# Designed miniproteins, single chains, continued (4), part 56

Each design is a single chain, and the fold is of that chain. pLDDT is the mean over its residues in the fold that is shown.

## One batch from the design tools (miniprotein)

Design m13931
Fold by ESMFold2-Fast:
Structure m13931 (fold): chain A 115 residues (1-115)
Amino acid sequence: PVAVPADPDTLLAAESADVTVAAGASETLTLEFEVPEGERVVVTVTVRNASTDPTSTAEVRISLDGEEVARATVAAGAEATLTVEVGAGTVRVTVTITGGAGPAVVSFAVLVRRA
């Protein structure tokens, strides 16, 4: 049996992080990448809010050339996945993490593939 490899020619970018933000604090993480002219990509952002404090939140926003194409708010204990298909331009993924009465514990992954 031959394992079919994941198509390496469709992967343009992949980034992930685990972030802890102190109670009452806020942190914004921004990832930017260019989609080449003539190409379309599928951007998938998965955000997991593993915070135990229900007032801790995460918000994810995806924009193309400064225009918002998708947004989600992720409550404590929840997970959200945003998937958008975009054309050529500057893609910006912004994750804003806010600690409530306790710290926020958030993990996220960004995956960009050719459409």
Scores: mean pLDDT 79

Design m13932
Fold by ESMFold2-Fast:
Structure m13932 (fold): chain A 92 residues (1-92)
Amino acid sequence: MELPPPAEFAQRLLELLRGLLERAKAGELSEEQLEKLKEQAKALREAASSFPPEYAEALRLAAEALLAIAERDLAAAEAAIARLEALLAALE
């Protein structure tokens, strides 16, 4: 997989996380889907250390947001998404 530029990478993660958060708020995520998000969050957290710092921070924030959504901590998910938005602004 070819990595997009850091700003585009962060933007794509942000769009994905915003969509997942809205689905979580609407009660559209099943327990099975939430368990998959937990496993994905762990995988992203572990993978982040293998990436350059500008990608690694976006992956860590995405992992934090996914874990918060999976644990139904919507406030923590919104906080992680806001931090990713700030990171994207700093990359542009």
Scores: mean pLDDT 83

Design m13933
Fold by ESMFold2-Fast:
Structure m13933 (fold): chain A 60 residues (1-60)
Amino acid sequence: SENEEAIRKRMAEMAARRAANPTQILQDSIQRSEEILALLKKAHEEGLSLEEINKLLAEL
């Protein structure tokens, strides 16, 4: 499928970036984890459903 080719290309690009700049990948992972944590805390305060949380996480 077209999606499989896109995923393989993205994985290859991520592998190349990891070899070129591992520190940048770590920083990006930390930032994304903090964004996820902030979203989960907000969802808990607002009483969002798991379906709503999953939709928001997919947009990150």
Scores: mean pLDDT 76

Design m13934
Fold by ESMFold2-Fast:
Structure m13934 (fold): chain A 77 residues (1-77)
Amino acid sequence: AVAALLQRATAYVERAEALAKEHPEAEEHVRLALGYAARGDEEAAEAHIRKVEELGVTELAEAARAAAEAIAAWRAA
């Protein structure tokens, strides 16, 4: 079960990495969003995720939102 989940997670990470390489401007906003999430600034994180969506890279925005939520959960735990 955990191995299957890790395999799926690896596939999502590989796809997100490929999208980030093709869209450097979107990658910058993802990096900023995750940085703000790590600092507890959820509003700034969401604003940068929205910028990724505006750039048309919806899958990358979804991955960034999931990662930001995970960071916030770990920070709160």
Scores: mean pLDDT 78

Design m13935
Fold by ESMFold2-Fast:
Structure m13935 (fold): chain A 77 residues (1-77)
Amino acid sequence: ATIPRDSAREAVEEALRKAGFPEEVIQAARDALDSLPETATVEEAAIRVSKAVMDLNVGDVDKALQAIAEALRRLAA
C-alpha cells in the first residue's frame, strides 16, 4: 500500500508524541519521512523511520518501532 508522505509524517509524529518520546526522536522521524517521495510504500516509510530512530540509541527503541509501525498500518487500512 502507498501512503502520502505528509499523512505519514503527521501520524508518526502523533504516535511518538503520545507514546511519550522526546522531540529529538520526533524530529529524527520527521526528517526521515521528509526524505521520502510524495507517496511511498508503508514498508519504505517504516524502514526509513525505524533506521533514524534506532540511530538515536533511545532507551525504549522497541516501543518506538511499535508505535511507528502501528501508525503507518492505520494509514494503509
Scores: mean pLDDT 80

Design m13936
Fold by ESMFold2-Fast:
Structure m13936 (fold): chain A 68 residues (1-68)
Amino acid sequence: EEEEKKKLIETLKKEADRLNSLAQQYRDEAVKLEAEGDTEKAAELRKKSENYQKRAQNIKDKVDELEK
């Protein structure tokens, strides 16, 4: 049913948005730490941000597949 599918897509889009928000927060923290000279912690937060962005992209790919 198209209604059930739309509900699933909406839920997945919200999850992707949440993950992108988390990725942005970690990126902002990493930039601040780099400015303070804490390059090691900044690198760890950048890696976290990238992981969340990758998860968000995977969900977006699933949404695109469901919308076909």
Scores: mean pLDDT 84

Design m13937
Fold by ESMFold2-Fast:
Structure m13937 (fold): chain A 89 residues (1-89)
Amino acid sequence: SLNERKAQLVLDYAEEIAEKAPNEKSREEVLKLGQELADKVRRGEASLTDAVRGIAEMAEKAGLSPQEGANLVTAFALDLVGLEWEAEL
């Protein structure tokens, strides 16, 4: 389903962001936020704005620069729109 694919996209981004975390505590916090967001997305309870904000919060928790965070948020938003586009085709 589209919600399952969107939830997996959130988890994929959470894993990538977690890999950039400076320590184990920050990594665990990112993965926890990612799982919580993925669960909401899977249930259809997360808006596009909620999902984008969640990715931004994960990037901040991982200590990424504002530029790195902005790049990840932009990539995530484009990937998310791509999934919705593919579901229509």
Scores: mean pLDDT 85

Design m13938
Fold by ESMFold2-Fast:
Structure m13938 (fold): chain A 85 residues (1-85)
Amino acid sequence: MPVRIEAVISAPGRPPVRLRGEGETPEEALAAFAAAARPVLDAIPDGTEVTIEVVVTVGEERVRGRLVFRKADPWEVLEAWAERL
């Protein structure tokens, strides 16, 4: 069944960006959304608090969520990754 992910990415001092990902499966919709979100997130400086407001639609059902996270410092990401190797 077609799955749609619609999101608004917000960060302090930056205009909100509206993104969409669609697919025939949840995995495909997530992959499409991730591909669209990646350049937007890459443009936000590390250490910035990012808010993502998301709506996932599966048929007529809608699930709404809000995520707030600090964009990872590349050094912190590398340290965490190395610790798991």
Scores: mean pLDDT 74

Design m13939
Fold by ESMFold2-Fast:
Structure m13939 (fold): chain A 71 residues (1-71)
Amino acid sequence: TDELHDAVIAASEAGGQAGLSSSPSSNERMTTYFDTTIRELRKRAEENPEIKDGLLGVADSVERIRRQISW
């Protein structure tokens, strides 16, 4: 639903901002982006119990992608 979509976009935007501010290194920016996005998705899941399962599902998918891009 729209609430799940808006929460996912907000978490991704927070991750993007943290990444851009973290380091001139592209690898460190990407790591900060993923870590912050996962944390923000899980935080929003705690704050919005009605969409918690959806947000945790997205967080788990993002974490699996992050694990696969290990250098």
Scores: mean pLDDT 78

Design m13940
Fold by ESMFold2-Fast:
Structure m13940 (fold): chain A 84 residues (1-84)
Amino acid sequence: MKEEALKLAEEALELAQEADRILREAGVRDLEAQTTAGVASVAGGVAITLAKKSDEGAKEAIKIGERGLRLGQEALERARELAE
């Protein structure tokens, strides 16, 4: 469970970082895409912290990590569309 929570959190962070990278390299400013990536990054960080503290925290971290992953995927897709 803890390993699963950490993996979800790490994936959320990676997607958010990739979205920010695409926007930055394309020179695109989009508040919605940047905000969505930012929220995904925060969710990933919180999930890592909770997963490391306790087994109960790991259960909560999975839920937060799944939300972060969805937001990270949304941010990445929007960033790719804007960068075309």
Scores: mean pLDDT 83

Design m13941
Fold by ESMFold2-Fast:
Structure m13941 (fold): chain A 64 residues (1-64)
Amino acid sequence: TLPTRLTPEQEARALEVVRMVNEVLKKYDLTQEQIDEINQAAAEAFRTGDFEEGRKKLEEIAKK
């Protein structure tokens, strides 16, 4: 779960994560199971700031 109040740094991370998730959602038809896994991976990318790893993991989940 994302916090309700964000610092400017956290807000920038959240915007990048949202962009990554939207790219995957636009590109693939996803099941509820895939959406749940994507949300978990997105939360991890937001926490770590590792967008390269996050994007790769989102693509792997979407290709299931």
Scores: mean pLDDT 77

Design m13942
Fold by ESMFold2-Fast:
Structure m13942 (fold): chain A 67 residues (1-67)
Amino acid sequence: EIKEEFERMRKVIANGYEARGRLELAKQLRESKSLREVEEKDPKTAEAILTALSAHYGVSRGEIYKA
């Protein structure tokens, strides 16, 4: 399910930010409950997640964004 994969990617990326001392980015990503919320706070991270999910599921970016 797209939502489950988003949650998985969100945790992995947030852990990566924390490991590199990017505590604010990690916090914002962990507090974001949807791709739209990530986009509002950090458009670059949202773009990376959207691209990865689109590639993973083989569906359009628009379909991922609506999930």
Scores: mean pLDDT 77

Design m13943
Fold by ESMFold2-Fast:
Structure m13943 (fold): chain A 74 residues (1-74)
Amino acid sequence: SPLGDGVLRGADADGNGYLTPEEFAAWARGFGLTPEEGREIARKYDKDGNGFLDREEASEAAKAMAEKGGVEID
């Protein structure tokens, strides 16, 4: 779907395979969430605590955002 394709592209906004909490907070608005909620989800899925999410962690966090925001991304 166009929404699913846009979400996948948004997860890799700078093309380096990592997302900062601020990039993730901005992306969370697409799910109808606040930037603060996006940062909290990013922090929860930042398993190594280095302030960045790799593609796998970002994908898991994106699914959590979609579930919380009530948006389907198949």
Scores: mean pLDDT 66

Design m13944
Fold by ESMFold2-Fast:
Structure m13944 (fold): chain A 73 residues (1-73)
Amino acid sequence: MEKVKELKEKAVELERQGLLSKSEKEAQELLKKGQEYMREALELKKEVAEEIEREAEEGLRRMKEEAEKIAKR
């Protein structure tokens, strides 16, 4: 559980930093890193609490959409 929680928290923090970035390049890099951490959390979530699984999946979907919008700017 601890590893999944840590990765999820890192991903969310990177997403927050990316969304606050005024630079498209910096925002893309931060969101890509956040997505990587969120994907790693999903891989480790097997047999962990369902609420954490749902949050990680929702976070990954959200981050992918955010990155797509930034790429389309």
Scores: mean pLDDT 78

Design m13945
Fold by ESMFold2-Fast:
Structure m13945 (fold): chain A 62 residues (1-62)
Amino acid sequence: GALPTDEEIAKQREIAERHGAALAAGRITPAEVAREFTDWLMEKEDLERVYRDGLPVLVPKA
């Protein structure tokens, strides 16, 4: 959807809080943090990642 749900906002905040120190120390990349959120979102919404025009897009699983 165009706007994230309260659950999605809470999960993104939880992941950011958990990884904040590691990001500041350079032990993990922003891409790895984003991966954890998108993996969780894909499980929750039964989605898969496809690439369109070189960009990742989440779509319903077939």
Scores: mean pLDDT 70

Design m13946
Fold by ESMFold2-Fast:
Structure m13946 (fold): chain A 71 residues (1-71)
Amino acid sequence: DLEKVREEIKSSVANLAKLAEEVKPVANSDDPKIHEIVELIQEQIQKLAEEIKADPSKLPEYEAQIEAALK
């Protein structure tokens, strides 16, 4: 369900961090679905990096959300 994964990635930085952590142990699998999920996660991380470069004030907020999500 790639549409659901895409929505979760877009919905919050916390969800992005959790999905990145969950996919990490299977990121090198030959499963095309896993490859596509990893690609979506990387794409969203790049977009967040661009947002932070444009508005550095967002960095502390995003860092706090990531820390809370990963614990």
Scores: mean pLDDT 71

Design m13947
Fold by ESMFold2-Fast:
Formats: structure tokens, sequence, C-alpha cells
Structure m13947 (fold): chain A 56 residues (1-56)
């Protein structure tokens, strides 16, 4: 994903699941580090599985 596509997906997830700014920032940092690799995100984050499945 390009940086612009990643930002758009993160905004969509924040709006869809009602994530607060802190949770949205945590997801953004992890998504950049792991390039939205859901398996790596699931192992390394406190983000709910429902959010990770939406990103897959």
Amino acid sequence: LSPEELQAKLREVQETFGLDEKSALELAVLAQAYNLDVEKLRARSTIPDEVLEYLA
C-alpha cells in the first residue's frame, strides 16, 4: 500500500470501529512498521481481531 492508501484505510477503520485518537495512532504506527501484515499485527498489538480482520 502507498502511504496515501494506508492513511485512507486507517481513517476508514477509525470511523467504522469508533477508535479513539490514541488507538488510531497505535494502529497507524504498527501498520507502517508491518505494512498491514495482519499476522504480525495480531502477534504484536492490542488491537482487536475484528479491526485486523477488516484490514485483511
Scores: mean pLDDT 67

Design m13948
Fold by ESMFold2-Fast:
Structure m13948 (fold): chain A 82 residues (1-82)
Amino acid sequence: VKERFTYLKEKSKRYNLHLSDEDYETLANETEGLQQEYIDTLIGKLAILLKTMPKEEALKEFLKLIQESKESNSTLPVLEYK
């Protein structure tokens, strides 16, 4: 958990995300089981959402994307090949 929390904070710096430690803890818990490269892609999407809507709405939409990824497994990026 601490490792994923730190990873999320570091990746978020690339996008200048204005998130609290509590937000990162929520994201770390919700992204449990996802590989780190996929998390990096999701952080990019969150940055776009934060530009188009308030933080609360952006986080809500982001959590939906994470949930869909966990349920389908097929929405994850292909690292090797398919």
Scores: mean pLDDT 68

Design m13949
Fold by ESMFold2-Fast:
Structure m13949 (fold): chain A 122 residues (1-122)
Amino acid sequence: MYNILLLDGSPEALNELEESLKSNLDPSKFEIHVASSKEELEALLKVRKFDLLLIDASGGNFDGIEVIKWVREKRPDVKIIALTASRDPKVHKELLEAGADEIIYKPASTEEIVETILKALA
């Protein structure tokens, strides 16, 4: 069983992403958890081991780059996928240097997100 944690400052975006992933990932192999804040993320990381974090770094109530750095320091082995609307090469470099393993550019299809998750966990 792979444990996936979704982080997005928008509860509406989280709900849509969670429903899309649950419809396209095998529920016998994947368990999906959601956090809408850094505080919820920290609480979940204390009680559960995650295999992959999918983090919306496009803005919200937290600094996505700082959150990615913090997660990488606390969980060196977790896979981190950053979602971003930014096409700025500096932002992309900062996300990778922070510890993101993969970057997905928004808008992204459910298929792109699922394929990236499966490849990261292979």
Scores: mean pLDDT 84

Design m13950
Fold by ESMFold2-Fast:
Structure m13950 (fold): chain A 86 residues (1-86)
Amino acid sequence: SQEEGIKEMEELIKESIERVRKELEKNEDFSEEEIHEIVGEIVEETLKKIDEIAEKYNIPEEVKTKLKVEFIRKVMELFEEALKKR
């Protein structure tokens, strides 16, 4: 069902945000390039999985886009905060 797909995407996003947060905290001494690479890999993997879940459950493009935008905004906020602490 679409409801199950949305829940799965929301849980994936929550876990991916937490993973980004932990990597940023763990690697405070890493260069901006190294952090960008690690975060970029998590973002790419998460966006691909969102697309797969959306296709599997026939989630509307509007809902998928909204969740992707929210995810990216949260990641950007965490990245900016991590850079400010250096």
Scores: mean pLDDT 83

Design m13951
Fold by ESMFold2-Fast:
Structure m13951 (fold): chain A 98 residues (1-98)
Amino acid sequence: MELPDVSEELKEEAKKALELYKKGEEYFKKGDYEKALEYYEEALRIFRKIVNEEPDNKEVWKKLGEVVENIGKVYKAMGKYEEAEKYFKYAEVIYSNI
C-alpha cells in the first residue's frame, strides 16, 4: 500500500495509518493473527477519520477498502468465516462507491 494523496494537515495521520497497515501485513504473514488484527483495526480507525474529513477523496476510500478486505482475510485464515464474510461485504460496498 502506498501513501494516499491527502491534504498536508492529514499527511502525518495517513503515514501513521500506512505504517500500522504494513505492521498488520507483517504479523499476518507470520501467522500472528491477533496482532495483525490489532494493527489493521488501528489503521482502519485512522483511515475512517481521514475519509470523514475528505469524503470525496477516492484514494483514501480505496485504502480504507484495502484495510477492511485484509481484516476479512485474517478472519478467514483463523477459520472465522462469518466474520470474514462481513468484512468482505464491507470492502465490496466501499469499492462499489469509488
Scores: mean pLDDT 86

Design m13952
Fold by ESMFold2-Fast:
Structure m13952 (fold): chain A 113 residues (1-113)
Amino acid sequence: SHMEKLREKAKETLKLVGDQLLAEMERAGADPETIAEVRKLMEEALKSENPLEILKKVDEIARLVAERHPELSRAALRFATAVGNAVKELYPELKEEIDKRLAETQARIRAAA
């Protein structure tokens, strides 16, 4: 179905941009403990069928990365934005809530930098 294809695409996007964030973290010399926490949160997001839980885990990842590694703030924001956009395609009724959460995440990243 169209919804199943969108759901698969959203999870593929989460995995792709999540792997990109992890690669950027490793390249920047991020600590193993932070990398492990990010991996765990990504696995939890991938297992969730609840869009708000996925967004909560994405916000936790972005904030964790920006707080501990401010040099990765742009990578964290790109990650959160890409996943938020994929979730919006699945749940257009959540567009305003997703946009609000992304704006809050962006503000916190900017405060950490």
Scores: mean pLDDT 83

Design m13953
Fold by ESMFold2-Fast:
Structure m13953 (fold): chain A 100 residues (1-100)
Amino acid sequence: GPSSATLGDTTLTLNSGDYQVGDSLTATLSGSGSGRWGVLFELTQDGRTTTVAGGVLSNGETLSTGPLTLSDTGTYTATLIAPGEPTERGARVTGQVTVL
């Protein structure tokens, strides 16, 4: 099912909790929060964390990774960042990217 991260009156909702190679991780911003919210998709594999996608969203907008590849397997973290705030104060949701 979908996963979400909430910060104040704003929620980032992911299209799934876990993903497979070939899926797209898509996040939608919703709520009463105003301004431009940061969204960051990171992947952790082999002890290394890399940014897969990042953007700035207004309420109702989406961000997508596009199709995940074999190089994107591992633990993902999606972070919701309030306008003008640092990433460290963001709300986070994590899950897995796997091969079946």
Scores: mean pLDDT 80

Design m13954
Fold by ESMFold2-Fast:
Structure m13954 (fold): chain A 67 residues (1-67)
Amino acid sequence: MPKKTIKGKLGDKISVQKGVLYIVTGVDPAEYALYDEEGKEVSQGITPQGLAFIPKEDMTVTIKKRK
């Protein structure tokens, strides 16, 4: 499985590809999460390095503060 590490910040929009493991660093995973183009929270894990997810389809995700 391909793996990509991306350093992110609040408001960043990231284009992601289906089946690639993304590790988003640079944001506090307790306060921030990844949201899809419809504003729904993406299924993601919290790791010591940041947020980890594998998209189910090609999409754009945005880093936003958790509700």
Scores: mean pLDDT 79

Design m13955
Fold by ESMFold2-Fast:
Structure m13955 (fold): chain A 94 residues (1-94)
Amino acid sequence: MLTPEEQALVARAEAVIARAEELRARVRANPHLSEEEKQRLLAGLDAVIARARAVIDRLRTETLSPAELRAARTEVGVAEGEVRALEAQLDAAE
């Protein structure tokens, strides 16, 4: 049922989830982050994972119009940007 375009978008969303899970492990293992900073970063990563999973679920369960597919692509792009921003915050904390 998935078109090649929808399959590519699912793959991008799955890559966001995989990256966010790696960053969650890094946040938990970092001894230099305060408990407050860890909770803030983990909450951000959980939100990104939830957003990416919602897009995957829509693509797998619904036939999307061209406008809805464009909106889903935008949402994946936002999630990709958010995970990069969280990674940069973690890298800055060393």
Scores: mean pLDDT 85

Design m13956
Fold by ESMFold2-Fast:
Structure m13956 (fold): chain A 58 residues (1-58)
Amino acid sequence: KKVIVTFLDGTKLEGKLLDETTFEVNGETYKILKKLEDGVYLAQSTQTGRLAIATVVE
């Protein structure tokens, strides 16, 4: 599985899913906060507090 991370400024990066609730993108670890729809989640950086939308691709 891969995760496509969309930031508030519109930037999209490919991330790596670490477990069912966390992923890594651009050297930062993000925690999934809330499911928005199937495969789409609101997430937040554990280091900076930055918000992002994570789309999990099977």
Scores: mean pLDDT 82

Design m13957
Fold by ESMFold2-Fast:
Structure m13957 (fold): chain A 107 residues (1-107)
Amino acid sequence: SFIEELTEKVTAADIKPEDFVPLLVAIGVPREEAEAIAAQGVEVAARTFIERAYEYLTEHTSEEKAEEVLTKVAELLAAGKPEEAREYLLNFLIDLGIKEIKEGVLK
């Protein structure tokens, strides 16, 4: 499936489980829960993020746009660029007017 393909790509990346915490928080996961997910390791963190991000994005945009955004986020994560992946995701959510981002954003 789309989710499984992205999860495999992201899990193979040289990134830390804790790098998923800001990504999970960006899609509405409470920080304590995001930290508990990350503590289970990269495989669990990657799968949980991709699954929850897909659900979150499809609630707020089209399936095509959700897949486009998630593919770009997954490509950045696969390239070992979790900060760029987070910024891309946050900017998309801000542009949609969905998020009041309180941490890691200047406004």
Scores: mean pLDDT 81

Design m13958
Fold by ESMFold2-Fast:
Structure m13958 (fold): chain A 97 residues (1-97)
Amino acid sequence: KRSINQIFEEHIAEAKELIRQGREDSPAFRAHLDRALSISLFLIVRSEQAGKNDVAEKIRRSVDAVVTRWKERDREGLLRALDDLLANVKEASNLPE
């Protein structure tokens, strides 16, 4: 649980740093974003299996916001969306096994 949360937090932190450097079109940014999104999708499934559909929906909405802001090239919106995604993923990581 904590291990997944730590890995996720690392990918979000690296993605945010690359955005601040103006490198949101870099392969490095895409790699960190793709891994963060993959972990998010895994936690959506896990949350649904635990009967936490509200948590799953929050993560799904945060993923949609991240993808939307990235496509719009909204740097400030993308940074905010990544922070929201991190918060919702941390909530999901507290689910019982």
Scores: mean pLDDT 82

Design m13959
Fold by ESMFold2-Fast:
Structure m13959 (fold): chain A 65 residues (1-65)
Amino acid sequence: KIKAAAEVLVKKLGMPKEEAEKYAQRLADDPSSAAALAAELAKKYGVSQGKAEGAVTAALAVLSE
């Protein structure tokens, strides 16, 4: 589940696998941090807030399966 969620983040945001796995683990540990992580990723990767929120939401959906 964590690796599958990380793969979503890699594909949507182009981040390294190691970093994506850490963010996926953080989402699994605390799903309520999703909004804060989306804002952090938008700033870090220079993507729109909506794109980052979409990627985080998709990763959460994978973690919920």
Scores: mean pLDDT 79

Design m13960
Fold by ESMFold2-Fast:
Structure m13960 (fold): chain A 62 residues (1-62)
Amino acid sequence: DVNEQIARAVRMALAGKVPEEVRDRIAELARQGKYDEAIALAEKHAPPEVAEAVRTLVDDLK
């Protein structure tokens, strides 16, 4: 399941970069296929480099 793989990759990329509650919310949005919302939330809470990595993972794996 592509959404499950994206959610796992996103959770790993955000580990230690955002609070656990925020990471869980972003990963859940990705698992639901709500990629734009997941990326927007990552850009709001994570450093720019980490948010860029999340966007790249979503684009590459979806």
Scores: mean pLDDT 81

Design m13961
Fold by ESMFold2-Fast:
Structure m13961 (fold): chain A 60 residues (1-60)
Amino acid sequence: MKSLDEILEDGRKLLETQSGLDVARKVLEIIDKNKYSLEEQKELLIGFSKLAEERAAERA
């Protein structure tokens, strides 16, 4: 299992090379399969929400 930091870095790189929908799908799959605690799931979702907002702001 990857650390939360590693997963967030992987997600950031995917956002650079993949569509946001692909990244969102992979994040949800990772959360479901790896059975993270509620706290860990919250941190992952907040982190990816921030990345998505930054991307949306750049393209707005």
Scores: mean pLDDT 65

Design m13962
Fold by ESMFold2-Fast:
Structure m13962 (fold): chain A 54 residues (1-54)
Amino acid sequence: AVASTGKVRIGQPLVDFAVANGVPLAQAQALLGKVLELNDVRTSEDVLRGLKAL
């Protein structure tokens, strides 16, 4: 988190959003990391749908 605060700060709301919508924290964090690496993060809703589909 500290090493990449700018990018991680954006990721944190996505994790919080996913957890608030019933996705387990561990799954949300793991999948968010993969989504960021894929270089194709569009919206929180698109990411959330992907997280729930797993």
Scores: mean pLDDT 58

Design m13963
Fold by ESMFold2-Fast:
Structure m13963 (fold): chain A 104 residues (1-104)
Amino acid sequence: SAIARRAQLAVDTVAYEARSRKIPLADEIIAAVRELAELLVENRYSDAEIDEFTAIVVEMIREVAEYPEIEPAVIEMLRTTAEILREDPSLSPTEAFRLARKKV
């Protein structure tokens, strides 16, 4: 499906950014984003919503590359985002991420 292709592109983009920047727990970040990608397909988010969320995650990876100490918090934020979206699929991925950031 078109949504599945867009979600896979989000995973591939994050994997590339995390691995190219040699993020220590890149595989854990990629696994968390892959879990989120499944929810993006299930909840049928638009290309624009998927792209906006992907851009935010890429920016967080750039921050982790500069400040490696925040990496565990970023992983927790991604996992919390998935939990929030499972509880309230009416939220955009970006809105769920903002709520996750306040909890972590």
Scores: mean pLDDT 87

Design m13964
Fold by ESMFold2-Fast:
Formats: structure tokens, C-alpha cells, sequence
Structure m13964 (fold): chain A 91 residues (1-91)
């Protein structure tokens, strides 16, 4: 929802370095779990490519979590990736 996006943006703006590092770590854990699932199920991976029109692995991971209705994991993956980018830019 729009409200959830605003909450995520506020977190990214206000979060401490330690909170950003924790978010990035949680996101990477979700990323690894989804990657392993897609590697174990090539038929599902093909379906997601056909439905999304995307072959980018990150886009497929988002599509997978959305399809499964795992909205908290989707939020965690999105937030973790954004936190990782912010940490790299602030080095």
C-alpha cells in the first residue's frame, strides 16, 4: 500500500547505520531462500518469466513472493536491498 511505502521510505531516511545493516542482512537471507526455491523449481521460474516479462533475478524474486502472498518477506527483501544501496553510497 501507499502507507507501507511511506513507512519504508521513513525507515530508510531515519534508520541508524546498525538498523540499515540489520535490514540488509534480513533482506539477503530472504533473497537466498527465494533463489534456492526458484533453482529447485524450473517450471515455476519459467511461469514467472512468462507472466512478468522479466528475466532479471531480483524482479523474479519479487514476483515469486507476490504470487505466494508473502508480503512481509517481499517488504523485507525490498527494504533490505534499499538499505544495502544506502550503505554503499554512504561509504
Amino acid sequence: SLETVEEMQRFLKEASREELEEAAEKGEKVEEEVKEELEKNPELRKKLIEESGKEDELALMYAYLKMKGELEKLKTLYLGRAAKVKLELEK
Scores: mean pLDDT 80

Design m13965
Fold by ESMFold2-Fast:
Structure m13965 (fold): chain A 82 residues (1-82)
Amino acid sequence: SKKEELEVKIVAGLLALLDSDKLSEEQKEELKKNLELFLKNKDEIKDVKHLEDALAALEGQLKKLGLEIKEKHIEEAKKLLE
């Protein structure tokens, strides 16, 4: 579904940030908390538009940092969402 595709891309983007050397340890700790919160509450998100907006913001952040979502991040995201 579109919702599942967006969830995978959001988690993959968060993993791409965590894998990078662009964030401080404190920023990575907050990002891990955000990832855990998203994984716990993903089934409560009913509005696909909210996921699209979240993904757009995340992609913007990745672009500013010169980072990209790689296949390894997509595969790990799929595992975390199962």
Scores: mean pLDDT 84

